# Ledger of designs, part 10: designed miniproteins, single chains

Each design is a single chain, and the fold is of that chain. pLDDT is the mean over its residues in the fold that is shown.

## One batch from the design tools (miniprotein)

Design m337
Fold by ESMFold2-Fast:
Structure m337 (fold): chain A 97 residues (1-97)
Amino acid sequence: MLEERKERIREGAEKKGLDPDKVARRMASLFTAGNILFAGGEFSASLGDLEAARADYEAAKELYEELLKLAKELGDEETAKEAEEKLKKVEEKLAEV
């Protein structure tokens, strides 16, 4: 349930001495920004702009790595798994450009 996930994130943040609301907003921002950059990279690659595609994929990778680190620190296994899957896709795309 969404409520159960929010409670797990809250408990993880509190255990680490972090503000759970700030952490939730940060995780959402990292995921959204990473997705936007990944999509931008795919669009640039489709146009043959491999330099722009590489830059966007590298930026998306950094955001997903930060999201993964934060999710693991908080015990959010669902977000950690999603971030790991996104990182795998980014690494596959970077190997192609």
Scores: mean pLDDT 81

Design m338
Fold by ESMFold2-Fast:
Structure m338 (fold): chain A 68 residues (1-68)
Amino acid sequence: MSKEELLKELEEYVREKFKDLPEEEQKKLIEGARKLLESRLDAHPDRPELALAWTKTLIDREYEEIKK
């Protein structure tokens, strides 16, 4: 899986998770998530699926905080 494919999957995940937020807020969350994923991929380039899963876990935690 390419870095671009991982970033696209992450963007789609954030948009689905936060679909009830305004588009501008979704864009900010996507930008933050992309930076986190890129940092994790740089640290562990041999395990891109784990980098994506880890980033999705952080997105899930952010969603629970907003849901409160």
Scores: mean pLDDT 79

Design m339
Fold by ESMFold2-Fast:
Structure m339 (fold): chain A 62 residues (1-62)
Amino acid sequence: MSEREQAAREAAGQLLLVAAEINYELGDYKAALEDIEAAKSLGAELDEKIEKIYEEAKKKIE
């Protein structure tokens, strides 16, 4: 893989994590989970704040 491909995936992952935070704040827990899972598939690292959002959103819909 090129460094350019890696940078593009990192940027996309970060954008998805921002979308997940917004969806969580709006009460759209399912969309928040989908955005976090998509970011993880792109190799995005989850910080403690996003991990907390992921666990809380799961509890709301499961």
Scores: mean pLDDT 80

Design m340
Fold by ESMFold2-Fast:
Structure m340 (fold): chain A 81 residues (1-81)
Amino acid sequence: SKVEPLAKALKSKDPEVRLKAVGELSRLGDPAAIEPLAEALTDEDPRVREAARIGLLEIGGEKARELLERAEKQAREVDEA
């Protein structure tokens, strides 16, 4: 699968490599890209997080929406801690 090597690239220490991987996952539009893109929503680099959010919105569907809502809820829980 083309998704699997890109999902591994999201674990790179180089934010430019992770940003490129998010862009390629979004471009593929494969439903298998939804889970790796959701992981990138918690990335250390705000550019990677924003690209992952856009990618999930572009792929769309119920699973992508649920994962976006879950990430937003977790961000709010951190603010309440």
Scores: mean pLDDT 81

Design m341
Fold by ESMFold2-Fast:
Structure m341 (fold): chain A 62 residues (1-62)
Amino acid sequence: MKEELIQKAKEYLALGEQYRALGEQVRATLGEVGRVLAALLYGLANEYGMLGKKLLAEAEAL
């Protein structure tokens, strides 16, 4: 159980970093046209980052 939660947390943190990198690429490639899409990707990065941190805290409490 604890190991599974840690693994899930790492997956969410990695996914968050991927979405942030993708948002930066969209901004760099499309500029203003990509602004809304980049903002959405940054939002997803933040959500997955928060979920990963919460899962790590849950795992440490076990």
Scores: mean pLDDT 83

Design m342
Fold by ESMFold2-Fast:
Structure m342 (fold): chain A 79 residues (1-79)
Amino acid sequence: ADAVTATVDRMVEELRKLGAPEEAIRAGASAVFHASNGDDAAAERHLKRMEEIARKNLTPEQAEKAVEVARQGAADARA
């Protein structure tokens, strides 16, 4: 729980710096939470939602960085 919270907090800070909307940040946080529980299918669904929102609201370069940040967060949350 504490390690997952730290991972989410770091991801949220980086996503906010990239200008990601709150909906994308929430999707990323959901992906990290599901990844921490071993639910890879749910984590991937939330990552895809996050990517769709990011690509609609950010520049292509910012969207790619936001997706990388969220995927890294999900990877770090896996045991």
Scores: mean pLDDT 82

Design m343
Fold by ESMFold2-Fast:
Structure m343 (fold): chain A 97 residues (1-97)
Amino acid sequence: ASDPSKELFGEYLGKKAYLEAIGGPIIVLKFEDGSKLTIELIPPDPVTDAVIELAAKLLFEKNAKSIKATVENGRVTFEFENGEKIVLTKDEVEALA
């Protein structure tokens, strides 16, 4: 649903993402279905869009309520609300996004 009072961040896999919070290296996005994506980056990070795309894909494919993506030292860790983790390199994220 398009709510003009919400700050639109982007659209991923046909679902709109709205900016819920931003502070320092942390960005929190909320999708139309109520699911959340939290990204922790050490800027500058040129693969941010690929990280968001893959995180959204994993979130939607697993029908999860939330996913956290942490980017550190060329690695990206995706963590689900149930404690399941997927660790990839930045190159693997770019290839899968």
Scores: mean pLDDT 72

Design m344
Fold by ESMFold2-Fast:
Structure m344 (fold): chain A 60 residues (1-60)
Amino acid sequence: MYELTVSGLDPELAKELAEEINEEYPDVEARAEGGTITLRSDLPVERHIGLALRIIGEGL
């Protein structure tokens, strides 16, 4: 299992980005809580986590 946390986001933005990641990248589980997004994958697919982070960065 691979886990990555991104913090320092607006709570509403974090929620929207987590929902977008869950919709586009089914191998990645994104959870938003209080401006923090936690990304998890049960597969060693670090590329999907990297793409999710890119969405977060480009969405800002």
Scores: mean pLDDT 72

Design m345
Fold by ESMFold2-Fast:
Structure m345 (fold): chain A 83 residues (1-83)
Amino acid sequence: MKKIEVEVLAETKDSYTVRARVELEDGTVGVAIGSGPTLEEARQRAIEDATRVAEELKKQGKKDVSEADTVGDIDVRALLMAA
């Protein structure tokens, strides 16, 4: 069973930015950030990307990923550090 957690990082009238953390049955964790004009769209994108990251880490025998590692390091860190 996948455990999915979503955290809203930014909310404006025009867009939502969320971070999704997906934990697989074996404890492997993937994290991704998604943005969209609605909370639901941002969530869906973040969850899909986080799930993909978790599956890749599981294949590599890893348990975690750096939060910005697979999502475009500069864009994610600019969002978190400059915002």
Scores: mean pLDDT 68

Design m346
Fold by ESMFold2-Fast:
Structure m346 (fold): chain A 63 residues (1-63)
Amino acid sequence: PLRAEAARALQEAIDASVKARKYFNEYKKNPKYKDKFEEYQKQMRDLVSRATALREAAEAAAA
């Protein structure tokens, strides 16, 4: 089920990216959301790295 784990990690990375963009829009209205934007952007970066590694491993295993 490595492929399912990779898909889940990728989905979470995408969700974090969407949330980062949403909080960026909120931050433009209210500066208190700056921390949330930065937090999700940082989480997204880590998740993208992990998701990419898992995806490549899953693709190799599924080949």
Scores: mean pLDDT 78

Design m347
Fold by ESMFold2-Fast:
Order: structure tokens, then sequence, then C-alpha cells
Structure m347 (fold): chain A 68 residues (1-68)
């Protein structure tokens, strides 16, 4: 299933991008960007039926927004 592989690859790439933005965040704009990416990951995971993963990343996004 090609779409399954593409979805998992996109999820992995988004996760790496979010982690890097969070790790190297130095100001509130960086934290907001990381939060936005985590929200995108959450929505993508939800579409894939990964509800636990979606909720985890949604909470992560909310926490980062508080730091912004």
Amino acid sequence: HMEEIEDEVELALLTMQAVLFEKYAKNKEDYNKAAEIYEEISQHAERLGRTDLAEEYRKKAEELKKKA
C-alpha cells in the first residue's frame, strides 16, 4: 500500500522537524512554530487512526504554546 508508506514517511519527517524546532528554540516564535508542526502531526496521526499518538502530540503543541 503506497499511500500507507507515504503517510508514515511524512509523519516521520514532520516529527523530526518539530523535534528540531523544539530543541533549538530560542524565542517564542520558535516555540510557536514547533507547536504548529506538532498540531499538524497530531492531525495527520488522527487521519491514520493513531488516536493515542494524535492526543500525545496535541498536548505537546499546547505545552509549547504556553512557553511562547
Scores: mean pLDDT 78

Design m348
Fold by ESMFold2-Fast:
Structure m348 (fold): chain A 60 residues (1-60)
Amino acid sequence: MEEIKKLNEETIAWMRQASERIKEALAAGDYETAKELREKATQYVLESNLERHKLAEELK
């Protein structure tokens, strides 16, 4: 259970940093970088969700 909590905290911290970088890229007119960062953010969240699901399943 502690591992899931830490994973959630790390995901939140990572997403906050990613959101800031995306905003900076958009403000600079760098839509290509913003798109790439959004795709990486989506992938990271999906992987975090899969890891969380796997940990929960192993605890059953």
Scores: mean pLDDT 78

Design m349
Fold by ESMFold2-Fast:
Structure m349 (fold): chain A 69 residues (1-69)
Amino acid sequence: SSQAQQYYQLGQQLAAEGRLAEAAEYYQKAIELDPNFAEAYRNLGIVLQRMGRYEEAAEYFAKAKELDP
């Protein structure tokens, strides 16, 4: 949980820097540690959408909505 939160925060920092691929990796690490981390799925979707990976983004948005409608 604590480590998932740390990876999530690093992902947010990287996304703010425009380092989208690295941000996605850290959001994925957060999800691996905490599969119910709705906000990490949501932010991964946003980053994937910004990268033009629309189909993958839609899947993560759907998962986020399922966990936290």
Scores: mean pLDDT 89

Design m350
Fold by ESMFold2-Fast:
Structure m350 (fold): chain A 65 residues (1-65)
Amino acid sequence: PPGPEIDPEALRAAAKAAGVRLVVGSDTRLQPLIDTLNEGLADATPVVVDSFDELVALHRALLAQ
């Protein structure tokens, strides 16, 4: 389940608006969360996230646009 640092619906909407989808790097523990976030984003530009901290940073960056 997502932590309070990430709103999956807001992140998904921001990623869709930016035309990006998330790809798991070395931390495979993120796979179930990233699979959920990527629903409907299959053809978008891939962005690799290697840790939960990187996912939080990406979420903040996408919302700041």
Scores: mean pLDDT 70

Design m351
Fold by ESMFold2-Fast:
Structure m351 (fold): chain A 86 residues (1-86)
Amino acid sequence: MTLVITYKGLSVEEQIGWVLRAIGLGLDGYKVTIEISGDTVTITIEGVDEELVEAFIREAEEYRKRGYDVTITREGDTTTIRIEKG
């Protein structure tokens, strides 16, 4: 399965945190692509199982509790999580 996570409106500290986490996933053997465009970070992770997808969905719900807009879309083998500052 493929997991796509998009963040928008993040602070510099939060952006650095997500880049470091994505590097960690790459070191764990996942195929990871990071794209940064202004205030938007997109992380694509390939070769994930359902357990890892559900873990990221639970983390996205914590962002919703902090006032972020969270959208989760599932299409075939791809799950997209979008987190945007509301």
Scores: mean pLDDT 81

Design m352
Fold by ESMFold2-Fast:
Structure m352 (fold): chain A 68 residues (1-68)
Amino acid sequence: MEVTLTEENAPVLAKLLSELSGKPYEEILAVLKELLAEGITTLTVAELAERLGVSEEDVAKAAEELGL
């Protein structure tokens, strides 16, 4: 499963992942902003989970809830 990142969805994804993982919103958002700055707009659930230091299950759940 691939997750598409945009400037509009990054804050929403960060908030939901923070709620699911217990990781701080600002920490998750910072990583997502770095990915967007690098031109990375599509990642697998596994790649995003590794970059964020959260579980693949949490990323998959967040992506499904946001329709990503």
Scores: mean pLDDT 84

Design m353
Fold by ESMFold2-Fast:
Structure m353 (fold): chain A 62 residues (1-62)
Amino acid sequence: MEELQERLLEVARQRGLEARNPEEARRAVLDTVRRGAKALGLSPEQAEELLRRALEELEKLL
């Protein structure tokens, strides 16, 4: 499970980096994490934690 969550975070980071601007990057990360968390069957709490981590990683790049 943890390995799949880390893979999801990496995919979210990749999609954020492909964006041309910060707004597009945030939207790409949000969409990727939400869709991925749902596909992995994560709880709402786990999904929110992954989203928080993904946004923190994105903030470091912006």
Scores: mean pLDDT 76

Design m354
Fold by ESMFold2-Fast:
Structure m354 (fold): chain A 119 residues (1-119)
Amino acid sequence: MVTVTESGGGTFAEGSSATLTAKVSGVDFSKVELSWLQQTDSTPLGVVASISADGTETSYAPRIEGRATISRDDAASTLYLDLRDLRVEDTATYYAFLDASSSLPLPVFGQGTELTVTA
């Protein structure tokens, strides 16, 4: 069974920085593509950042491009999202997403971590 545990949320001031983390178990971490999903009241659930299995390719949604860095630590089986220059619109639940293969009928993600940004 795959387990994903996110952390790093909480209440942050606008213009500050937050680091979200996700610990993963039950898979060979180094072999899987990893993403962060964002769920807000105003934005549909969607991918905001992704990193390839070998760590050489990253992608970001336009709304966080230039303000975020996705990274992975394969030895620790941990995924990170560093968010800078936080905006009220970054207020959301963030989920680490793992798609290990076509053998999984649905994406695997944890319970999420809630980030609240106050003006």
Scores: mean pLDDT 81

Design m355
Fold by ESMFold2-Fast:
Structure m355 (fold): chain A 86 residues (1-86)
Amino acid sequence: SKLEEILRNIGLVLRAIGIYLDAEWFGASKELAEELIKIAEELAKNPYTPKSLVLKVAEMALEVAEKSGDEELIERARKLLEEIKK
């Protein structure tokens, strides 16, 4: 069970990297920002991902949200990053 959770979280981190690279190469959309925020929220819910990686994904989510120009997504990503930094 624990190994399954770890492997799932590794998959989420890899997916986040892919979305971040998509946003860098092809432009940051609201859809990409929303998906990155959801991945960061999912990673933050359980203890199986190193905090440093959760922070990096949350930082990627904030960057993509800021580039998307969506104020609601920026606020959501900012609040999430602050919560993880505790």
Scores: mean pLDDT 87

Design m356
Fold by ESMFold2-Fast:
Structure m356 (fold): chain A 73 residues (1-73)
Amino acid sequence: MTEEALEKARQVLEEKGLTADSEEELINKLHDLAVAGDPAAQEALREYFKEQIDKMTAGGRAGAAEIAAQLAA
């Protein structure tokens, strides 16, 4: 779960000459690339968030209020 998105994210960063030592760092760097307009980074980031939302809806809705608050801010 998220493995495919994480592998894709690592590949995108590696092709840009970037690396990440943690999942958080990897996602933050991927987000920066996506905001800069990189389509591969945007796609990988969408997959990551889609899986996070799917996990929350399947395993419970703890934290759903936090995501809703971030989208409203």
Scores: mean pLDDT 69

Design m357
Fold by ESMFold2-Fast:
Structure m357 (fold): chain A 57 residues (1-57)
Amino acid sequence: VPPEVLEHLNEAHRAVDAGQFPEAAEHYRKAAEAARKSGNPELADYFERMAEQYAAA
């Protein structure tokens, strides 16, 4: 996993642990963008779904 994706993923996990779901959604969106830039569209799609789930929570 590219370092840029991992950085945003770590922040998303911290936000989830803190119960800050809107912040977690934002970090998942940034992870998705980084994944697309690194040529991993399937990984980006997965992170976008995670962002949608946490935004709806």
Scores: mean pLDDT 82

Design m358
Fold by ESMFold2-Fast:
Structure m358 (fold): chain A 62 residues (1-62)
Amino acid sequence: MLSEEEAKRAVEEARKALEEDPSRATAGAVLGDLRKAFEELPEEYREEAEEIIREAEKLLGR
């Protein structure tokens, strides 16, 4: 399980990446990273991670 600081960083980096470059390439990278981290995320960060995953999937047209 990720620490609180590691979870915050993973979520913040994913959100920042999509805000800076809302492209399909960035969306794919964000999805890959968050899906790998998701199993190790504390419950309180999973909801935000799910929202970011949903936004990335919309950018990919899926």
Scores: mean pLDDT 78

Design m359
Fold by ESMFold2-Fast:
Structure m359 (fold): chain A 89 residues (1-89)
Amino acid sequence: MIETEKGKLEVEGEVYYLAGVVAKLTGDYEKAVEYFEKAIEYYTKALGRDHPEVARTLELLAEAYEKLGDLERAEEARAEAERARAAAA
């Protein structure tokens, strides 16, 4: 049961990740932020905070924040991505 729920959370994370990528490619950076934040939430619940998938999504969230001019949140997301990637290595 628990592993089945984990699999569902991973799938939801991937769906939101892909939606965020599409939004970013179409220039809808506000939607990209929303989708990447949801992807991070689901991936963190399924895989843990220090997983490469979480780090990957945080890097894209940082890029979306940078495009919106939110440099503080962009830097925070990049720092968290580097931390998660280092912990996963």
Scores: mean pLDDT 82

Design m360
Fold by ESMFold2-Fast:
Parts: sequence; C-alpha cells; structure tokens
Structure m360 (fold): chain A 90 residues (1-90)
Amino acid sequence: TPESELLRAVARLYAAVDAGDVKGAQEAGEEVIRLLEEIGASPEKIKEIQELLDKMVEALRAGDAAGAREATNKFGQLVLDVILEYRLRS
C-alpha cells in the first residue's frame, strides 16, 4: 500500500541520518515527498517538508548531528500529520 511504502521510506531516511549518509538521506527523503504527493498532501505541506529535507542534508554535509536530528524530527512530525489526515478522510 502507499502507506506501507511511505513508512518504509521514512525508516530508510532515519537510518541514513543516523549513519551520516548524505546521499541516502537525500534519496529516501525525495521518495517520502513523492509518496506524500501521491496520498494528496497539500502543496504548502510539500514545500515545508522539502525545506526540512534541504536543512537536514545541509546539516549532514556540515557534520551538524544536532541540526540534522532536529530537522529529521520536524520532518517526521509533518509526515505523521499527512498520514493522519489521509486516514481520517471519509
């Protein structure tokens, strides 16, 4: 299902961030954004999530583990909000 693919992509993103894998984080984050668009995330939320991915990648490139974790946590919260909205649609 799209939700299962999304959760798997999010898991890959967290693993890449934990490993300091810049390329892996970018690729997984872009897959998350694509899947969020497929489940009907608003353009405004997509923009906010993209900005957080950009901050996460920048922090990883700079060796800023704290900044990368902060951006990842905010990214994850917005992803959960989109999933919840998708599931609550009648």
Scores: mean pLDDT 86

Design m361
Fold by ESMFold2-Fast:
Structure m361 (fold): chain A 55 residues (1-55)
Amino acid sequence: SFQEASDKLVEAMGTLPDEEADKVYEEIKKKLTPEQQEALDRLYEGVRAARELAA
């Protein structure tokens, strides 16, 4: 559930352009509770920061 969603988001953000990764993020959020959506938002920000360091 949330762990699988997190893994999918991290994979998408690591391999896809921002626009495509954002679509994955939005689709995943639709299936989560509000609390899990907040946690996923934090993960999204962290992965974005890591990608910027890798660029």
Scores: mean pLDDT 77

Design m362
Fold by ESMFold2-Fast:
Structure m362 (fold): chain A 63 residues (1-63)
Amino acid sequence: TEAEKLREEGEEARKQGKYDEAIEAYLKAAELYREAGDLKKAFEAEVNAGIVALERAVKEVYS
């Protein structure tokens, strides 16, 4: 699905250190999962976006 594609794009961007791109992709995936009624996957994508945001913040503080 489009939501799965965006989740995979977020995961790939995260692995490459593209934090802003990863956050955007995960949040878009979460919105599409929620619209489809998949609340578990929506929540998981939102949690991943939050984790990536924290990783970005840690990089800024300790670099």
Scores: mean pLDDT 84

Design m363
Fold by ESMFold2-Fast:
Order: structure tokens, then sequence, then C-alpha cells
Structure m363 (fold): chain A 50 residues (1-50)
């Protein structure tokens, strides 16, 4: 499943293929692979495959 996550800190090193931790709105933390990122930092959005 691919979810869209909003970044809350600067991840200037994040590129597609990276594995990151994603915190969902309910507080659940999952690991996912970044499938798309256009930029980094607060308020930016990435697509993550869970």
Amino acid sequence: TIVQARMTRDYSWVVPGQIIEVELADGTVLQGRVTRSGSYGKGEVIDVEL
C-alpha cells in the first residue's frame, strides 16, 4: 500500500528507494520505502510504500 506522508523535519538526504519511518495520523509508526519525493523539509510530501 502506498501512502502520502507529510514531512515534519528536514530530510535533505531522502530520495526514492530510501527506507524511512512514517508516523500516521493515529500515531502508528511504520517502515516504508519512499517511492516519490519532490523536495525535503517541513510541509513537504512524499509517497511511501508500506
Scores: mean pLDDT 61

Design m364
Fold by ESMFold2-Fast:
Structure m364 (fold): chain A 84 residues (1-84)
Amino acid sequence: RIDELIAEVDARIQAMEAATGRPLSDEERPAATVAVLRSLIDEGRVTKEEAVEILKARFPELSEEEARDILEGKPTPRVEELLS
């Protein structure tokens, strides 16, 4: 389940790169990943819990609380760092 959802996130990131004709920078990739996950939650394809697990798998430096706060759009220092 989670591996399949990670593959879906990666596929959407690759589609963004194909549409722009260039790879995303390391600075753009976290923000793009969060945007894709929020879109999937809004579509009802991913739960918040699954999105937290995906974020932690892609960015293991994030705590579970930080990942949850990012997805909920709460202002934290880590959210500002990741989304900027």
Scores: mean pLDDT 71

Design m365
Fold by ESMFold2-Fast:
Structure m365 (fold): chain A 68 residues (1-68)
Amino acid sequence: MLSPEEAMERAGELIAEYFERVRADPDIDMDALLEETLRRVEEALPDYPEVREAVRAVLEAERRERKA
């Protein structure tokens, strides 16, 4: 099981990778990237549902802003 510190670092890395890819490639499939990132978070952090929910909320909020 990941420690809380490891879980926070992993979540931060996945969020950072998502935003870097979105910024670097404006033609990227946002829906596919979101689904892939959420899948990675679920696989990496199965014991930390609160952290997973926070990551999902951040990514969904960014996606809404891009579509608006």
Scores: mean pLDDT 75

Design m366
Fold by ESMFold2-Fast:
Structure m366 (fold): chain A 80 residues (1-80)
Amino acid sequence: MEEGVKLLEEAAEKVKDEEAREAIRKALEALLEGDEEKAGEYAGKAAKLLAENKKEMSEEEVEEIAEKVREGIAQIRNER
């Protein structure tokens, strides 16, 4: 769980858009509560907001953040 939590926190810190950052944090909270459906919804919202924010971040930065979110979720789901 520590690695997955760390990846999601790092993703949130790298995001320039406050709404996308909040969505990542809500996805983390939902995962810690065991609400995988809600976590997926927030992760999807974060990914959409990141894709739409082309003025504040490069495509490479968006991909890095999205990858950290996906990896963090997978780590939390696979940890006890």
Scores: mean pLDDT 72

Design m367
Fold by ESMFold2-Fast:
Structure m367 (fold): chain A 66 residues (1-66)
Amino acid sequence: GKEEAIELLKEAIRLAEEGRLEEAAELSYQAGVLAGLTDKQARSLAEAARNGDLVALESAIKEIEE
């Protein structure tokens, strides 16, 4: 559910900060799917993580936590 999605996004941020961008992208995709995003939206979130866009990942967490 949404709580698991938030946990995965927090770990994706940690991995991205460590430069582990592909692992961060994989977790971000899984988080997007668990949060009920479309495949296209989940892939966009994964691409943000792959690019090290921590602001996009943090924004996604806030929207899910709302």
Scores: mean pLDDT 85

Design m368
Fold by ESMFold2-Fast:
Order: C-alpha cells, then sequence, then structure tokens
Structure m368 (fold): chain A 88 residues (1-88)
C-alpha cells in the first residue's frame, strides 16, 4: 500500500515544481492525480487527503495569483509530499 503513497508524494513534488515555474495547469493536473491515489487508498489519514484537497482548491484560485503566491503554494505542495514520504 505504501508504494501508492510514494507515487502520490511524487505527484505533489511535481505540482510544487510546476507552481514555482508559474505552470498552474500542470500543477492542478498533478494535484488531481495525487488526490485520486490518496482517496483510493483506505490507509491514508483523512487529514492528509484534506491537505491535498486544500492545495488543489488554492492552486485552482492561483490562475490569477501573483508569482510570490504561486511559490508559497509550491512550497506547501513540497511539504505535503515530505509528510506522505515520512508516513511510509
Amino acid sequence: GKEKQLEAAEYLSRAGEALAAGDVDTAIENLQKALKILEENPDVPEEDIRLVKTLLDEAQRARGATPEEREILGALAYIAASVLKLSV
């Protein structure tokens, strides 16, 4: 089951990179892929799923955001990825 959590963490890391680069659409795609994996895994804490849902909502709003706001969201996606990796 832990392999799926590592895959989700990889998508969160890619979302963080995309947000830092200003590529909001790629970030949203990667956050959606991460969320789908986490929701399909019953061993994932509900709080971790909620964190990724919040990041996805904020990324969707970030289409009109400043570069600084997108960098902050990217950092939060990397933190979420680190949390999931530590849960393995």
Scores: mean pLDDT 78

Design m369
Fold by ESMFold2-Fast:
Structure m369 (fold): chain A 60 residues (1-60)
Amino acid sequence: MKLLKAKEDFTAKKPDELSFKKGDLLELLGVVDDYHVLVKNLKTGEIGLVPKYLLEEDES
């Protein structure tokens, strides 16, 4: 699976968005548009849309 790491905290503002904390690991499920990706938060198990620019590739 492709893992992305949250660069900063984000609070969902729409029903289809996912909230996360800085440093959370998110599994990339798909690219929706130029600004949003569909991810699963591995900490909570929740799935939702998040802003792509707040994420970086996890290369640990």
Scores: mean pLDDT 80

Design m370
Fold by ESMFold2-Fast:
Order: C-alpha cells, then structure tokens, then sequence
Structure m370 (fold): chain A 85 residues (1-85)
C-alpha cells in the first residue's frame, strides 16, 4: 500500500539522516562537511514531504515509490561518504 511504502521511506530517510549527521561529525575536509550537510538536508526534505502528503491525504502509491527511491539513494550516498572519512 501507499502508506506502507511511505512508512518504509520514512524509516530509510531517518537512517540516512543519522548516517549523514555522523559524517558531518567525522568530516575531515570542508568538501566532506558540505556533502554531509547536503545529504542530511535531503533526508530531512524526504521526511517532511512524506509527512506532509500523509497529513493532507494526498499520498499516492506512485509518489510513495518515488520518495522511497529518493530515501534509498540518499542512504547509499551517506554510507559511501562515511566510508571515505
């Protein structure tokens, strides 16, 4: 269902945010710090969009799938960045 996909997107976005914030804390260069901040903001954005769509009752399965994919891409990028620090 759209709600199940949205819940998964929120869980993945929250994990991505935690990893991005760890990358912010561990960043050794200005470039790493800016990338980590960007990923944290992207994860926050996905979370707020999901919550807004759920609150407004305008969530569709297609929108939920897009948000899930965005959350997964942010998580992957955050993990890859943290591995380089």
Amino acid sequence: SAEELAKKALEIAEEALKIALEAVKKAETKEQLLKAIGLALAAIGVKFEVETLLKKGTLTEEKAKKLLKQAEEILKAAKELLEKI
Scores: mean pLDDT 89

Design m371
Fold by ESMFold2-Fast:
Order: structure tokens, then C-alpha cells, then sequence
Structure m371 (fold): chain A 69 residues (1-69)
């Protein structure tokens, strides 16, 4: 399960507002991101550029790939 900080990173990577972290907003951003053609690899590259740890990147990318909770 993602932490609130990891959910914020995912929202920001998908072009969302990280201050509005909620399960609903994260799930919606994941659906919209996939509809726009944003891949798990695109999310990985964004987090790598931000200097996030491998553990954080793997957790966030795996969550995006699964597309749910």
C-alpha cells in the first residue's frame, strides 16, 4: 500500500495537485493518466528525475501498473 507521501508523488507525476491527496483523487488520476497514454515507465522516469529512492519508485510504479488500491 502506498504511503501518503508516495500517493502525493504519484499525483504530481500525473500532473495533479499533491496537496489534494485522497484515495479517490489518486484512483481518478491513475485512470486519467492511463487514458492519456502515460505508461508505468513514464512514471518511473519522472520519479528518477526527482531523485526518489528505488524502493519508492518501485512501490509507486507497481501501484500505477495495477491501477487500484
Amino acid sequence: MLTDDQKRLLLEALGGDGSFVSEYNVAKAVRVGKEKGITPEDVRKILEKKGESQETIDAVVDYYERGSV
Scores: mean pLDDT 75

Design m372
Fold by ESMFold2-Fast:
Structure m372 (fold): chain A 57 residues (1-57)
Amino acid sequence: SQALHDAFQRAAELTVRDGEEAARKLLEMAQKVIEDPETGGKEAIAEIDRYEAELAA
């Protein structure tokens, strides 16, 4: 979906800025999508949104 694509795009931008920790989060989210695209996709978006919020705080 577009929302999932946009979430991964934002996560990829964070890996450039924040390095190893952001890259680890992106990999975990990608694994969830691979295992269950429907449920994992929703979980991936939620986790990326949470991670962005943590970095903004």
Scores: mean pLDDT 70

Design m373
Fold by ESMFold2-Fast:
Structure m373 (fold): chain A 63 residues (1-63)
Amino acid sequence: SLTPLEHRVLSALGLHGPLTARELAEILGVSQATVSRALRSLEARGLVVREGSRYRLNEEAFR
């Protein structure tokens, strides 16, 4: 199951496209450390892909 924060991260990436952890933290009103933990969890589950400093939805996981 996804946490509420993980759902919000996925929604922000879907609405805004590829984002850095800093941009996600600013959009969601949380710390970068909090966002980075959520992103690691989502990456480990194959829902998010890291490209350099940016993160995006793994489209293959949602099709």
Scores: mean pLDDT 85

Design m374
Fold by ESMFold2-Fast:
Formats: structure tokens, sequence, C-alpha cells
Structure m374 (fold): chain A 57 residues (1-57)
């Protein structure tokens, strides 16, 4: 949970928003990547790390 909190802060979003983005990635990775680019702060590597942390909850 602390690692998830730190990653969310680095991405400029709340933990709740970060979890929602990870859920989008699990359903549609291409859409999640497009949203991350539009949001303007999240790389594909960061998205994969986020999903890994959320799945470990």
Amino acid sequence: SMELEELARRMGMSVESAIALAEVYLADPALAAALARKYGGISEEELRELVRLVEAL
C-alpha cells in the first residue's frame, strides 16, 4: 500500500484514480496507455508497475 501511494503521488494522482487506471489496463491495455499519454505523466513501464502493485493488494 505504501509503494502504491508513492507511485500514485509520482504520477500526480490519488490512490483511487491509480487503482481505476490499473483496472482499465487489465480490461484494455491500449486504452490505458492512451489515457496515460493524455494525462501527461505516466510511461508504459509505470503503468505495468502500477498494475503489479494493485494486483498484489
Scores: mean pLDDT 79

